# Designed miniproteins, single chains: the designs that were tried, part 23

Each design is a single chain, and the fold is of that chain. pLDDT is the mean over its residues in the fold that is shown.

## One batch from the design tools (miniprotein)

Design m828
Fold by ESMFold2-Fast:
Structure m828 (fold): chain A 97 residues (1-97)
Amino acid sequence: EAEKLIEEGEEKYAEGKYEEAVELYEKAIKLDPNNAAAWFNLGLALYKLEKYEEAAKYFEKAIKLDPNFIKARENLAEVLEKLGKYEEAKKLREEIE
């Protein structure tokens, strides 16, 4: 059930329907709060909506659940740059390598 909501959210994201994707990912997270991919996808949709502070928070949650989630670390660095946190972004990029 949670996996199906994630798939539907990914479809909405691909269509540029970011608000609908957010709603679907939030429902998925309520069913499975330990799914790092769902938190990451929520962050991506919020980033497209220019909600950078919220996007950063959810990328951090994805990394906390899966410390080896390289793509979440890359996207967190990008959103930190959007927030003007250049030193934090640089340090995070160095941790990926």
Scores: mean pLDDT 86

Design m829
Fold by ESMFold2-Fast:
Structure m829 (fold): chain A 60 residues (1-60)
Amino acid sequence: MEEVIRELREVRREVEGEELRAFLERMIRRVEEAKKEEDELYREVVEALGLMAIGIARSI
């Protein structure tokens, strides 16, 4: 889970668009909230959200 958050932060730092950065910040916050739940199923959802955010950033 922490690896996903770290990758999202790195992508956010490198993206050029303001709207895309705001989206990534929302994703990071969502992932951090999910981490507090300490649920295995929830962890899979969190990782999927991280991959989506990275995919969007790569599509710039």
Scores: mean pLDDT 68

Design m830
Fold by ESMFold2-Fast:
Structure m830 (fold): chain A 74 residues (1-74)
Amino acid sequence: AGLELPKKKIEELKKEAVELLKEKGKYEEAKEVEEEAKKTIEILEDPSVPNEEKVKKVEETVEYLKKKIEEAKA
C-alpha cells in the first residue's frame, strides 16, 4: 500500500531521465540514474529500514531524478 506510489513515481522519473540522457548520447549518466533508482527501490523493499528513512530517501531520489531530467533537457 504505502510504498507502491513512491516506487511508481521513481520508476516513471527514472524512465524519463534515462530516455532523455540516451537521446543526448549520455549513456554513462543514464546508467548512473538507473543504478541510483534501483538502490532506492531496494531500500523501500527492505523491511528493516525505518519508514522515516524510506520517506527521506524517496524525497532525495525524486529531487535527484528531476535534476537529471532538467540537465538532460538543457
Scores: mean pLDDT 81

Design m831
Fold by ESMFold2-Fast:
Structure m831 (fold): chain A 89 residues (1-89)
Amino acid sequence: SRREELIKLLMEEKGLSREEAEEYVRKFEEAKRLADEGHRLRAEGAPEAELEEVAERIKRLIEEIKGVYELLLEKDTEIKQEEYKKLEE
């Protein structure tokens, strides 16, 4: 699964325990979910205050995982590209 690949990446590349890797991946996935929510709210014409609240929550999560965020983002993008490639076959 994508989640297991991200957990394994952090354990192998950063030397994190499985528990630490799972927490970082959880926060990364939450930040992505909030980004999707923010996009939906913007499309629905939500008030700026609601958009700012979502943005601040994302900002806090990214700051908490700052040391691994770029690595997780790059790997997640790679996995999505491979999934799209498989759908074309």
Scores: mean pLDDT 82

Design m832
Fold by ESMFold2-Fast:
Structure m832 (fold): chain A 56 residues (1-56)
Amino acid sequence: SPAEEEAEKILRANVPEEKHEEILELARAILKGFGLPESYLPKVVEFLISVEKVYG
């Protein structure tokens, strides 16, 4: 999907490859838990990357 492609692009620019699957899985779990549409995936990924950079 376009949202998944955008999310993967954000991950490749900001995070080591070995962490991409973990962040994507967590982002998808958040979307499902809150009933958010797939189009929010890139925004959730950006948020998680920000949290990792500040608190990780």
Scores: mean pLDDT 82

Design m833
Fold by ESMFold2-Fast:
Structure m833 (fold): chain A 67 residues (1-67)
Amino acid sequence: SKEEQIREALERIKEGIETGDVELLREAARVLEELGIPGDVIDQAGVLLALGREEEALKLLLEAYKK
């Protein structure tokens, strides 16, 4: 499902932040952009993940997708 794709992309962004894998971050961001989520929202979700606010990051991405 699209929700599962968003959850998977969020997990890949988290891994990319933790490991410094820029290509993983780029690929995960691309998946979210292809789902119609704006780049600024993806960036905001990344900031939330870096702050340990994973549930808020997920909610932000899901709400952006549903609009």
Scores: mean pLDDT 84

Design m834
Fold by ESMFold2-Fast:
Structure m834 (fold): chain A 60 residues (1-60)
Amino acid sequence: METRRIDLGDIRVAIGAALRLIGDFPGAEVTLEGGTLTITYEPDPELDAFIDEIEARYGV
């Protein structure tokens, strides 16, 4: 199991990212704290790539 925390700086961006994560990766557990997402999941290279793309695009 992996846990990643990403700060997107904007609650709207974080909500959008959380909804996409839950929809595309239903096995992931997502906690939203303002503009920050905490994601807990089983090792998944597709989910890692998705998180990396979101962080690269919107991360603070």
Scores: mean pLDDT 81

Design m835
Fold by ESMFold2-Fast:
Parts: structure tokens; sequence; C-alpha cells
Structure m835 (fold): chain A 75 residues (1-75)
């Protein structure tokens, strides 16, 4: 399933960018990148049949909460 692998790879790239943004003190960019990475990772897992739609929705919500916490810690 090439699409799921592509999304997972993109999520990993965004996580790396989010770490760089957080290290630079860019809380807003770090938050946006973490939210997008979480969304893509959930989509990849859903496409791979590893989780259902409800689990994917919960994963995205948890990723958002984590992104907000990281942004608050950076600010």
Amino acid sequence: MERAEELRRRAEELLAEAREAAAAGDAERARELLEEAGRLAAEAALLAGEIDEAQAREAVERARALAEAVAAAVE
C-alpha cells in the first residue's frame, strides 16, 4: 500500500520540521507541523487497516492536544 507508506514518510518529515521549529522558538509553526504530522500518520494507519475511523479521529485530537502543549512550552 504505497499511499500509506508515502503519508507515513511525509508525517516523519513534518515531525523533524516541527522539532526544528520548536528549537528555534517558533511555537506557531511547531504546532501547525505537529498537527499535520498527526493527521497524516492517522490517515496512513487508517489506509493500512491498522485502526478504524473512530481511532483515527481520536489520534488526530490527541495530536492536536500535544501540539498545543508543545507550543505553550516553547512560548
Scores: mean pLDDT 80

Design m836
Fold by ESMFold2-Fast:
Structure m836 (fold): chain A 78 residues (1-78)
Amino acid sequence: MLPSPEQLEKLKEMQEALDAGDYDKARALAEELLAEDPDLPEAWLALAAALKGQGDDEAAKALLDAYREKAAAFFAAA
């Protein structure tokens, strides 16, 4: 569950894009990270933040609800 060096670099670029208000870039990087590892919580949260920054509050909420459901299923699997 440790991210690869390439994933760590993308996570850094994604965070820098969010901090700069470049939500289009942050969204693209988060989508790339999720394509590589769909269980990266940082990528899910960043994608939701980017969608909200773009004004798509409904998509951001749906994504966070899906992430919460996955997290709950993970904790239920003992």
Scores: mean pLDDT 75

Design m837
Fold by ESMFold2-Fast:
Structure m837 (fold): chain A 97 residues (1-97)
Amino acid sequence: SARAELERIREEVRRILEQTRREKDERRALELAERALRLAEEAVRLADADTRELAIEVVRLAKEVAMEALRVAKDRELILRAIGLVLRAIGLELDLL
């Protein structure tokens, strides 16, 4: 079911968030954020009226991963990419509201 798939995606993004919070390498943190955003985009595609709140939770978790990547970013290009991921997550959340 869509709900079971969304619950699996949520747990994967939650694990990515925990990993990103421990990550000190800015490039690896950005790669984790990009993966979390791809999962959030999949969650939005799978969402229906009954699972919208779950998809919002996945998007908010992915936004947190992007914010963690931004926190450790030092290189200008990686900072800009992390900002872009945060903005993409905000856009996905607004589309679900």
Scores: mean pLDDT 91

Design m838
Fold by ESMFold2-Fast:
Structure m838 (fold): chain A 76 residues (1-76)
Amino acid sequence: SAAELKEKAEKALKELPEELKKLVEELARALRAGDLEKAEELAKKLEEKIESLPLSEEEKKYIKAAAQKAIAELVA
């Protein structure tokens, strides 16, 4: 269900290493400041870090979705 997927994604983001949490926060700040060049750099670093995690491809997709949602909420 959509609710179950959301809960799983939020849990995965909560259990992320602090480095990934900091990248999400920094990316949101860059977007809020209108610093698109820095935002693109941080988005690339976030993607690379998620891909390096010792997790399944399905779990990585959930983390990416949760990170995107968190960024959108922090920018709003």
Scores: mean pLDDT 74

Design m839
Fold by ESMFold2-Fast:
Formats: sequence, structure tokens, C-alpha cells
Structure m839 (fold): chain A 63 residues (1-63)
Amino acid sequence: GEEYAKEAEEAAKKFVEALRAGDSEAAKQYGERLGRAIREAKEAGDEEAYKRAVEASKKAGGG
């Protein structure tokens, strides 16, 4: 539920920060966490959490 949306939002923010810093390892890690959180939100059937996770991904430029 809510925890997946929060995880996606946090991972997306850290992913963007890592990309700006040139930290490719951190970017890969946070990108993987973002993808996992989106998948978990969808599987949970929480439409609101899924929408928030997808929006976090779009903000990260991964749309």
C-alpha cells in the first residue's frame, strides 16, 4: 500500500540525485528499487499507491 508509494518516491529522488552526481552504482541501485516498488504497488492492487509510484518514475525521467 502506502509503503510502496513512499519507497518509489524515495528511490526516484535518490536515483535522480545519483545521476546528477555521476554515481552510476547508486543510480543502478535506486533504479532497481524504484522498479520493484512500482511492481509491488501494482501487485498489491492499491490504485493510489501505483499512481504515485508511476508519477515518481516519470519525475525521475524513466517514462
Scores: mean pLDDT 79

Design m840
Fold by ESMFold2-Fast:
Formats: C-alpha cells, structure tokens, sequence
Structure m840 (fold): chain A 84 residues (1-84)
C-alpha cells in the first residue's frame, strides 16, 4: 500500500514517541543517579537519605512504566509503518 498520508501520520507519531521515550529515559537516568547518591550518603544523613530514596524510587517506577508504555506503542506504529 502506497498511502503516503497514512505513512506520514505514522512516521510523525513514531518521531513524537521517540522524543517522549528519550525524555522519560533521561529523567529516569537522572533519578537513578540521585537514588544511588542518596543510598551512598545514607551513613552521613540516614533519615533524609531514606526519605529521598523512597520518593526517588516511586518517581523512577512511574517513569519506567511510562517509558515501557511509550516503547510498546512505538513498536506498534513501527510495525504498522512496515505494512504501508
């Protein structure tokens, strides 16, 4: 099928999803580093580090779930594009 309009729509969606995935992954990597730092510094400021680590873990779990959903949606659109 040579439906150019459908292909252009799907390509634009893939680009938007790739940008969203990149942003989510970059934020997750930042929070992962902050979590590692909080865990390493626990001996100096245990109470604040434990509270911050718990918050960062919750935020990281949310970001990883969102990134996973975006990746799955991206795979669906890439498959659709290959069939156009």
Amino acid sequence: DRDKKMAEFVEKKIEELEEQYKKLTEEANRKMRELEDAQKNGAIDKVSSEKRAAQLQKELDTLMNEAGDVKKEMEIYKRALSEI
Scores: mean pLDDT 80

Design m841
Fold by ESMFold2-Fast:
Structure m841 (fold): chain A 99 residues (1-99)
Amino acid sequence: SFEEIKKEVLELVKEILEAIRNGDPEKARQYREKLREILSKLTDEQAIEVADYVLKELPEDEQGEALHILESLAIELGREKVAQYLGDKLEEVLRKRKA
């Protein structure tokens, strides 16, 4: 179900962030590849909805890194609309941190 996909993406993003914090780039790459496969099967609208869900469920201090991960995957997948949406959200998050 789509609700299960949202939760799976959230858990994969959390695992990537944890692997990065633990200095384990290989584990981060493995989770990122799984996330890439899931995102490749979603429409632009579904990918945006999943990204919004992930951001809502993550602490504010983790949202910037999560947006970087999701945006880089959207760029790699050639998903221009998704990449632009995520880039705009990243700028918003970074602006709030500077204020």
Scores: mean pLDDT 85

Design m842
Fold by ESMFold2-Fast:
Structure m842 (fold): chain A 63 residues (1-63)
Amino acid sequence: GAEVAAAREAARAAETLEEVAQIVLDAYEAGNRAAAEAAIAAAVERGYSEDELERAAVRIHTS
């Protein structure tokens, strides 16, 4: 739906890996797994790995 499309576009527009990781975390916190998956897929298309996103998410969550 609209939230999935918004997460995908936000991930495409994000300037940093940390911004993409924050979008993924926000989607999971909202309970929207599909939006989180769409953001991850968009990041991977940009050349980020899922491992890089996971490490960035851990850094944000432990800060």
Scores: mean pLDDT 81

Design m843
Fold by ESMFold2-Fast:
Structure m843 (fold): chain A 82 residues (1-82)
Amino acid sequence: NEELQKQHAAIQVAINEVNKLTSLSEENKQKLVKELEELKNKEFESENEFLGAIKAIFESNPEFNGNEVLPILEKVRDAYRK
């Protein structure tokens, strides 16, 4: 259950960072937040699987560029490892 708590904390960091972005439309922010919230209902076998799932959500959005995604993924990874 500690692992699930870490995953939920990391997902919440991702959601908070998405909501801070000024480059995305409100519609695309809501879509990303919904997809991230849906990850809370999944169990992952490894850190790489979990972080890969979050990365895939960001990469699925055509308005996201790498300069915005990389800092968010680093914060998510750091939150997961705490």
Scores: mean pLDDT 79

Design m844
Fold by ESMFold2-Fast:
Structure m844 (fold): chain A 62 residues (1-62)
Amino acid sequence: SKEEERQSLIAKLALYLRAGNEDAIEKLINANGLSPEERKQLLEEARKLIEFEEKSLAEARG
């Protein structure tokens, strides 16, 4: 589904953000024909995913 494809993109972007791989981020965005607005939204969601994962790990330690 489109939602599954979107979630897959967010997960890949989160992986590349963690790795500091800006070239991979830009290639993924270009390959999917994303607009600048879509780029910003997906990167924001990827950052929120990273924050959620970090918070979940912190809560699991308590």
Scores: mean pLDDT 81

Design m845
Fold by ESMFold2-Fast:
Structure m845 (fold): chain A 108 residues (1-108)
Amino acid sequence: SAEELERRAREHVDRIRKAAEGIANLVPKYRDEILKAVDELERAFREGNPEAVREALQRLKDIMRKAIAEAAKEDPKTAFEAYKLYQDAIRHGEEALRAVEEYRKLKE
């Protein structure tokens, strides 16, 4: 149902935010950029536009990868912790995108 797809997307978006906030805490230099990217992703999900979600998710992926790369230069252990959170965010992002795509097909 549309309601189940919306609930599923919301749960995955919440998990993405928690993972991204974790990375922002580990790499505070990138905190503002990461949180802005998460806000943009949440807005895209509220709009229910799969293309906007895909673009926002890619921007979040790019900034998180940049943060991890910079952290790796200073502390490989911190970078590894951030990378684990990044993998969690990617997994939830792909599932949330699938839910939005299914929702769009249901409305067609």
Scores: mean pLDDT 86

Design m846
Fold by ESMFold2-Fast:
Structure m846 (fold): chain A 63 residues (1-63)
Amino acid sequence: GRNPAVEAAGRRLEEALAAATGDIPTAAVFEQVVKAGEAQARGDPEAAVAHLEEAIALLEAAP
């Protein structure tokens, strides 16, 4: 990606998603990913990173 902060956050999300199997809040995670995509479409990389970090946090906290 062109934005290194968004790329780094997306990379961490991909790693967390690959590690998270079983009972995870997929709907909540996807909602954050959608919000990150919307922020990127608006040219708002800080908001995109924040939503990706929320998605990572949801995966990390998953039971």
Scores: mean pLDDT 77

Design m847
Fold by ESMFold2-Fast:
Structure m847 (fold): chain A 55 residues (1-55)
Amino acid sequence: SVLDQIRKLLEEVRARVARLGLDVTLPPLPDEPTPEFVQALLDASGLVLDAELRS
Protein backbone atom coordinates (compact mmCIF):
# COMPACT_ATOMS: atom_id res chain seq x y z
CA SER A 1 0.00 0.00 0.00
CA VAL A 2 0.97 3.65 -0.28
CA LEU A 3 1.15 3.86 3.52
CA ASP A 4 3.64 0.96 3.62
CA GLN A 5 5.78 2.73 1.00
CA ILE A 6 5.66 5.97 3.03
CA ARG A 7 6.59 4.04 6.20
CA LYS A 8 9.61 2.51 4.44
CA LEU A 9 10.68 5.90 3.10
CA LEU A 10 10.32 7.50 6.55
CA GLU A 11 12.44 4.70 8.08
CA GLU A 12 15.13 5.22 5.40
CA VAL A 13 15.18 9.00 5.89
CA ARG A 14 15.28 8.58 9.69
CA ALA A 15 18.28 6.21 9.41
CA ARG A 16 20.11 8.60 7.09
CA VAL A 17 19.43 11.60 9.35
CA ALA A 18 20.88 9.66 12.29
CA ARG A 19 23.90 8.48 10.27
CA LEU A 20 24.71 12.02 9.07
CA GLY A 21 24.17 13.56 12.52
CA LEU A 22 21.62 16.06 11.19
CA ASP A 23 19.61 18.08 13.71
CA VAL A 24 16.27 17.31 12.04
CA THR A 25 13.08 16.24 13.84
CA LEU A 26 10.94 13.97 11.68
CA PRO A 27 7.14 14.00 12.16
CA PRO A 28 5.34 10.90 13.49
CA LEU A 29 3.74 8.65 10.87
CA PRO A 30 0.05 9.62 10.49
CA ASP A 31 -2.76 7.17 9.67
CA GLU A 32 -3.10 9.04 6.37
CA PRO A 33 -0.62 11.45 4.77
CA THR A 34 -1.28 15.14 5.47
CA PRO A 35 0.17 18.03 3.41
CA GLU A 36 2.21 19.03 6.49
CA PHE A 37 3.63 15.51 6.88
CA VAL A 38 4.48 15.23 3.17
CA GLN A 39 6.19 18.64 3.17
CA ALA A 40 8.21 17.81 6.32
CA LEU A 41 9.30 14.46 4.83
CA LEU A 42 10.30 16.14 1.54
CA ASP A 43 12.25 18.83 3.43
CA ALA A 44 14.09 16.21 5.48
CA SER A 45 14.78 14.11 2.36
CA GLY A 46 16.20 17.17 0.60
CA LEU A 47 18.52 17.95 3.52
CA VAL A 48 19.72 14.32 3.63
CA LEU A 49 20.32 14.20 -0.13
CA ASP A 50 22.16 17.55 -0.10
CA ALA A 51 24.37 16.42 2.82
CA GLU A 52 25.15 13.07 1.14
CA LEU A 53 26.01 14.73 -2.20
CA ARG A 54 28.24 17.37 -0.52
CA SER A 55 30.06 14.92 1.78
Scores: mean pLDDT 75

Design m848
Fold by ESMFold2-Fast:
Structure m848 (fold): chain A 75 residues (1-75)
Amino acid sequence: MAEKLFKEAAEAFNNKDYERAIELAKKAYEEALKKKDYELAAKSLGLMAQAYAEMGKLEEAEKLRKEAEELLKKI
């Protein structure tokens, strides 16, 4: 299910629907964490960061990028 949510988030991002991309990526992140899928969780945070950056929210984007980097250190 988390993989499907991530795919839908990526599709929303490609359609420039950044708010929807963030919503779906956040759900993918939460589901991935429940399964200890840190790679998918980090990818989901990365997509959220890209969407925030496209919206001009650079501080939020940087925080999410740092969180993704920390998750990748677990694998």
Scores: mean pLDDT 85

Design m849
Fold by ESMFold2-Fast:
Structure m849 (fold): chain A 62 residues (1-62)
Amino acid sequence: MKIKKEKLRNMIENEPLDYGLAGFLLANPELLDEELREKLRRKLAEEEVSPELRARFEEILS
């Protein structure tokens, strides 16, 4: 799954957080290693997202 991890890293770094990414991560939680979880947590803290979308990413990160 290394290729998919690199694509996920790119999505987290360069794309806004949305329901598509949240759904993908809920379906594929094993793709989130410690590095990607840290990047996602940082981005979630810095981006303005809806409360529902934020809650979904919080569940993914827990």
Scores: mean pLDDT 75

Design m850
Fold by ESMFold2-Fast:
Structure m850 (fold): chain A 76 residues (1-76)
Amino acid sequence: SLALIEEAMELMAEAGKAAKEGRYDEAVELLIRAARLAHEAGNRTLVEMALEHARDVAKKGGEELERRVEEMEREL
């Protein structure tokens, strides 16, 4: 669905803003939500982009966020 792709892209943009402001927990949550919407839409490229961004943000947020992203990567 195009609507799911648009929502996923909006969540990724919000995650970028949150990460820039040091809100790493919020940024990872937004990126995980974006990855799930992209998966539902069948857009594997967008799933991979969202998870790559989530990994980069999680490295700044600490081991708990890194584990959460790794878990989501196995699920999707």
Scores: mean pLDDT 89

Design m851
Fold by ESMFold2-Fast:
Structure m851 (fold): chain A 78 residues (1-78)
Amino acid sequence: MTEEERRELWKEVAIALVEMARGLILASTKNPKAREEVKKLADEKIAELEGSDLTPEEAFKRANEAIKEMIKKAEELE
C-alpha cells in the first residue's frame, strides 16, 4: 500500500465513522430540532474531512471530535 493509498483509506474510514455515528445518534433522537442540528453538524464535519489533507492520525482525531460534538448537540437539544 502506498502512503497516498493509506491516507485515502483512513480518510474514508474517518468519514464512515462519522456517518455511522450520525445514524446511531439519530436512531435515539426524537426531538425534530435536535435531529436537524445533528444532520447539519454531521454534513459539515464530513465536508471538512473530504476537503482536508490529513494524516491517518489527524483524520481519526477529527472524526472522534466530530462524533463527540454530535452527541453533545443531541443531548443538549433533546
Scores: mean pLDDT 83

Design m852
Fold by ESMFold2-Fast:
Structure m852 (fold): chain A 64 residues (1-64)
Amino acid sequence: SEREELKARIERLVDAYAEMFGLSPEEKRAILEEALKAAEQSDTPEEAFVRAHEVIAKRIEELL
């Protein structure tokens, strides 16, 4: 389903950032959870991915 594909894309994005920046499993989980919540508030898959990416970027900036 489109929802499962979107979730998998968001999960892969969070995984990539976690590896790049050396995030803990707890930080990775928290960012993923917040990103998925942002995606659920969106009307389209495109908007959902953009919102999720914005959340990920902001959380990474807060940790750095």
Scores: mean pLDDT 82

Design m853
Fold by ESMFold2-Fast:
Structure m853 (fold): chain A 67 residues (1-67)
Amino acid sequence: SMAELEAELEKLKEEANRLGTLAVLQGHTELVQELSDVIKKYEEGEISVEEAKKKLEELIRQLKELL
């Protein structure tokens, strides 16, 4: 359901913020900028919750591999 997707997106945003803080401290700024861009586009209504979730999951995966 949409509500389940929105709840999953909020959890991904929380994880992205935690990993993003660590990544900035370690100099991995490009992926953090991409995370911020995805969140901004979603908040501005430019992308769907499904698209935002998909993009955040991929970026979080990449960050976990770097950290």
Scores: mean pLDDT 83

Design m854
Fold by ESMFold2-Fast:
Structure m854 (fold): chain A 66 residues (1-66)
Amino acid sequence: DAEKKVEELARELAVQYLRSLGLPEEVIELAEESVERAIELLRERGEFGVADGLEGLIEAARRKVE
């Protein structure tokens, strides 16, 4: 299932990215459950650059699985 592989890879990359930036555990835990919800929370909190970075990771994961 390509969708599951994209979700798994995107989640792994997102968690690593967020940890490398030192973001709060709340954001990291949310990304472990849903990267899209983490993006929304980051935008709500004004972290637009980080949210854009996560969107880029999802796109990269999609390219790698396809």
Scores: mean pLDDT 79

Design m855
Fold by ESMFold2-Fast:
Structure m855 (fold): chain A 93 residues (1-93)
Amino acid sequence: MEEEKERLRQIVEDAKSPLEAVVRLDRYVSRNSNLPAFRFTASDPPRLEFGEGKSKKKIIRVSGRYEAVLDGNGNLVSGRLYTGPSFVEVVPE
């Protein structure tokens, strides 16, 4: 759990913008299981908050509307957030 939390923190810290953090977290969450419960809010400054507990079932939510253009390595080239803060959330069932 702490190793996964640190990895999620690292993704946010390595992102050049809140939008890039949303894109990277969305991709990571889509490809990985056994994640801690968390919510990331693409505000300025960005916010990453962790929930308590372990669950085998996770609900993955991405909210807000954005566009993103990525290079071949998955780095954000350009993009914008259209409506409110975007959330990436993993919620225990």
Scores: mean pLDDT 61

Design m856
Fold by ESMFold2-Fast:
Structure m856 (fold): chain A 83 residues (1-83)
Amino acid sequence: SWEEYYNKGLELEKQGKLEEAAEQYKKALELHPQYWKAWYNLGLVLEKLKKLEEAAEYYRKASHLAPGRVNGELLAEELLKKA
């Protein structure tokens, strides 16, 4: 299920396996694209990988799905200034 992919992503992120974590989060989102936490964590992983424009896009998606829980617009603005 999508929860299994999301949990694998969390485990890989804790191990510092950032590209593998991103792949698992993307698989979770293919099954459940409304899960804002996976968009947010994908953004965090891409930010750590210095893929700032992609991180900004995913933060915006998380913010659209969960307004008030993620300051995705502010996060995206800050990242795009660094890119």
Scores: mean pLDDT 83

Design m857
Fold by ESMFold2-Fast:
Structure m857 (fold): chain A 97 residues (1-97)
Amino acid sequence: SLADVLAETRRLAEELIARLLEAGKQETDPQKSLRILVDAIAFSGTLYLLTEHLAPGSPLWLRETDTLIGMARSFLPIDPELAEKLIATLERLRALS
C-alpha cells in the first residue's frame, strides 16, 4: 500500500540522515564536512515537507519526490547500500501516487 511504502521510505531516510550526520562529523575537510551536513539537513527538510504537508500525487509532491531521489543518488558514495534501497523505495512511492 502507499502507506506501507511511505513508512518504509521514512525509515530508510531517517537511517540515511543519521549516517550522513555521522559521516559529516567524521570528515576532516571542513568544506566537505559542511557540504555533507547541509545536504543531510536539506534532505531531512524536503522529506518533512513531503510526508507532513504535501498531498500524495500532487504536482509539488511528485516534484519533491524527484528532488529526494536526486539527493539520495548524491549520497551513494557515503552509503551505497542504504542509498540504493532508499532510491528504490522513493521510485515505488512515486509510482503508487
Scores: mean pLDDT 88

Design m858
Fold by ESMFold2-Fast:
Structure m858 (fold): chain A 61 residues (1-61)
Amino acid sequence: MTPEEAAELARKYARELGLTDEQADMASGAAVQSLNAGIPPELAEDVARKAAESVALTEKL
């Protein structure tokens, strides 16, 4: 999985959580940052999901 694919998944998960497009962009950025920090590609989907959840917890309870 590429960082671009992880970014797309993070945006999708954020939208499923009812987040705004701006919040989805934040989740996307967080997922890319985590992968650039050396997270293995096989964990990219989990990273994308957690990035979206983290933004949701920060912006909404």
Scores: mean pLDDT 75

Design m859
Fold by ESMFold2-Fast:
Structure m859 (fold): chain A 66 residues (1-66)
Amino acid sequence: IEQVAQTLADKLREAGVTEASDFLEQAIKDGTLSLEIINKAVGKAQEQLSDEEMDKIHAEVEKAAS
């Protein structure tokens, strides 16, 4: 789960969603990472990114989780 969250944070930062990336990185560093925290970060990203951009990020995160 930490690797999935780190990949998501990296991809969000590359896409310019720095707030969501920082939020995830802080949760990883603090040991507070959870599915709820990941879902909150995804929600923040969905407000700023297109569906196409989100699909690309999801595909990369799923690949990292496998």
Scores: mean pLDDT 76

Design m860
Fold by ESMFold2-Fast:
Structure m860 (fold): chain A 55 residues (1-55)
Amino acid sequence: SFEEEIERLVEKVRETLKALGYSDEDIEKFVKQVEEAFRRYYETGEPPVITFEKP
């Protein structure tokens, strides 16, 4: 389901950012952005745009 896909994506994002040395606080902020962007895309059809300070 869509919810399961988002959960799996979020888990992978957390693991990756932790491995890259990001703080738990920054990881949760980014995860929230990812979840909100994909939920908005699912509801409205607007392409997901995620801004992170990392290039």
Scores: mean pLDDT 74

Design m861
Fold by ESMFold2-Fast:
Structure m861 (fold): chain A 70 residues (1-70)
Amino acid sequence: SDEEIIRKRLEELREEYEKGKEAKEKLEKLKKEGKYDEKIEEEYEKNKSVLKLMEMFEEEDERIAKLLAE
């Protein structure tokens, strides 16, 4: 059924969001250590898709919060 397809996709998005959060925290830690080396680029490339989803979710949440504050 369509409901099962939707449920599965929502679960996948939640998993991607959690992975994106972990990847973002790892990259921020590397940046704070001042280690601009190939490792930062490798971590970014490895997690590019999930990081992009994380940024999209954060942007949407901030947009909604700003609209409610008006």
Scores: mean pLDDT 66

Design m862
Fold by ESMFold2-Fast:
Structure m862 (fold): chain A 86 residues (1-86)
Amino acid sequence: SKREERQKIISRLIGLILAAMGYIIEGELYERKGDLEKAKEAYEEARKLLEEARELLEKAYKEGLLSEEEKETFLNVIRNLEKLLE
């Protein structure tokens, strides 16, 4: 059912966003310890997860699983996290 597909997509989007946040925090902790190599690795993993979240969000919206308001809300969260990686 579309309801079950919608729940799975929303759960996956949230999971990708939370994982990206975790890697951003991990990267910041490594920077504070002076481990710049591990920090860069963590930030790169965060970028990959945010890119996957963007692609999933666009597909879910195109398939009619998410409203315009839901898409914009998720996209705003993703954009805010991407700014932390600049």
Scores: mean pLDDT 90

Design m863
Fold by ESMFold2-Fast:
Structure m863 (fold): chain A 55 residues (1-55)
Amino acid sequence: EPSLEEKISEVYKEAFEKIGQALKENKDKPEEEQQKIVEEIEEEMAKKIAEIEKE
């Protein structure tokens, strides 16, 4: 099984890729709107990390 560190690293990698994609799709949006999208992805990341830590 992947280590706890490896699982957390994968979650960060996925979140980073999602943020990059979301920012590309919303390049013409106001910075405030882009920030909200990033915050939502970060919240999902935090939930996944909490789940991994509980394993």
Scores: mean pLDDT 80

Design m865
Fold by ESMFold2-Fast:
Structure m865 (fold): chain A 64 residues (1-64)
Amino acid sequence: MLSPEELGAKLRAVRDGLGLSQRELAELAGLSQATISRYERGEVAISPENLARILAALSRAVER
């Protein structure tokens, strides 16, 4: 697993590349906007469960 800082930075880059706001990503992943913000800043480690939810949400956003 990447460090929280590296993972957060990559998450932000992918989200920005898809034109999603933190709120939109949070809604798609079933998380709060505050949680997404903290993850992107590397303030907290992303659990494997929440990482899976975020990756699934990003995948859906790429499709439509």
Scores: mean pLDDT 80

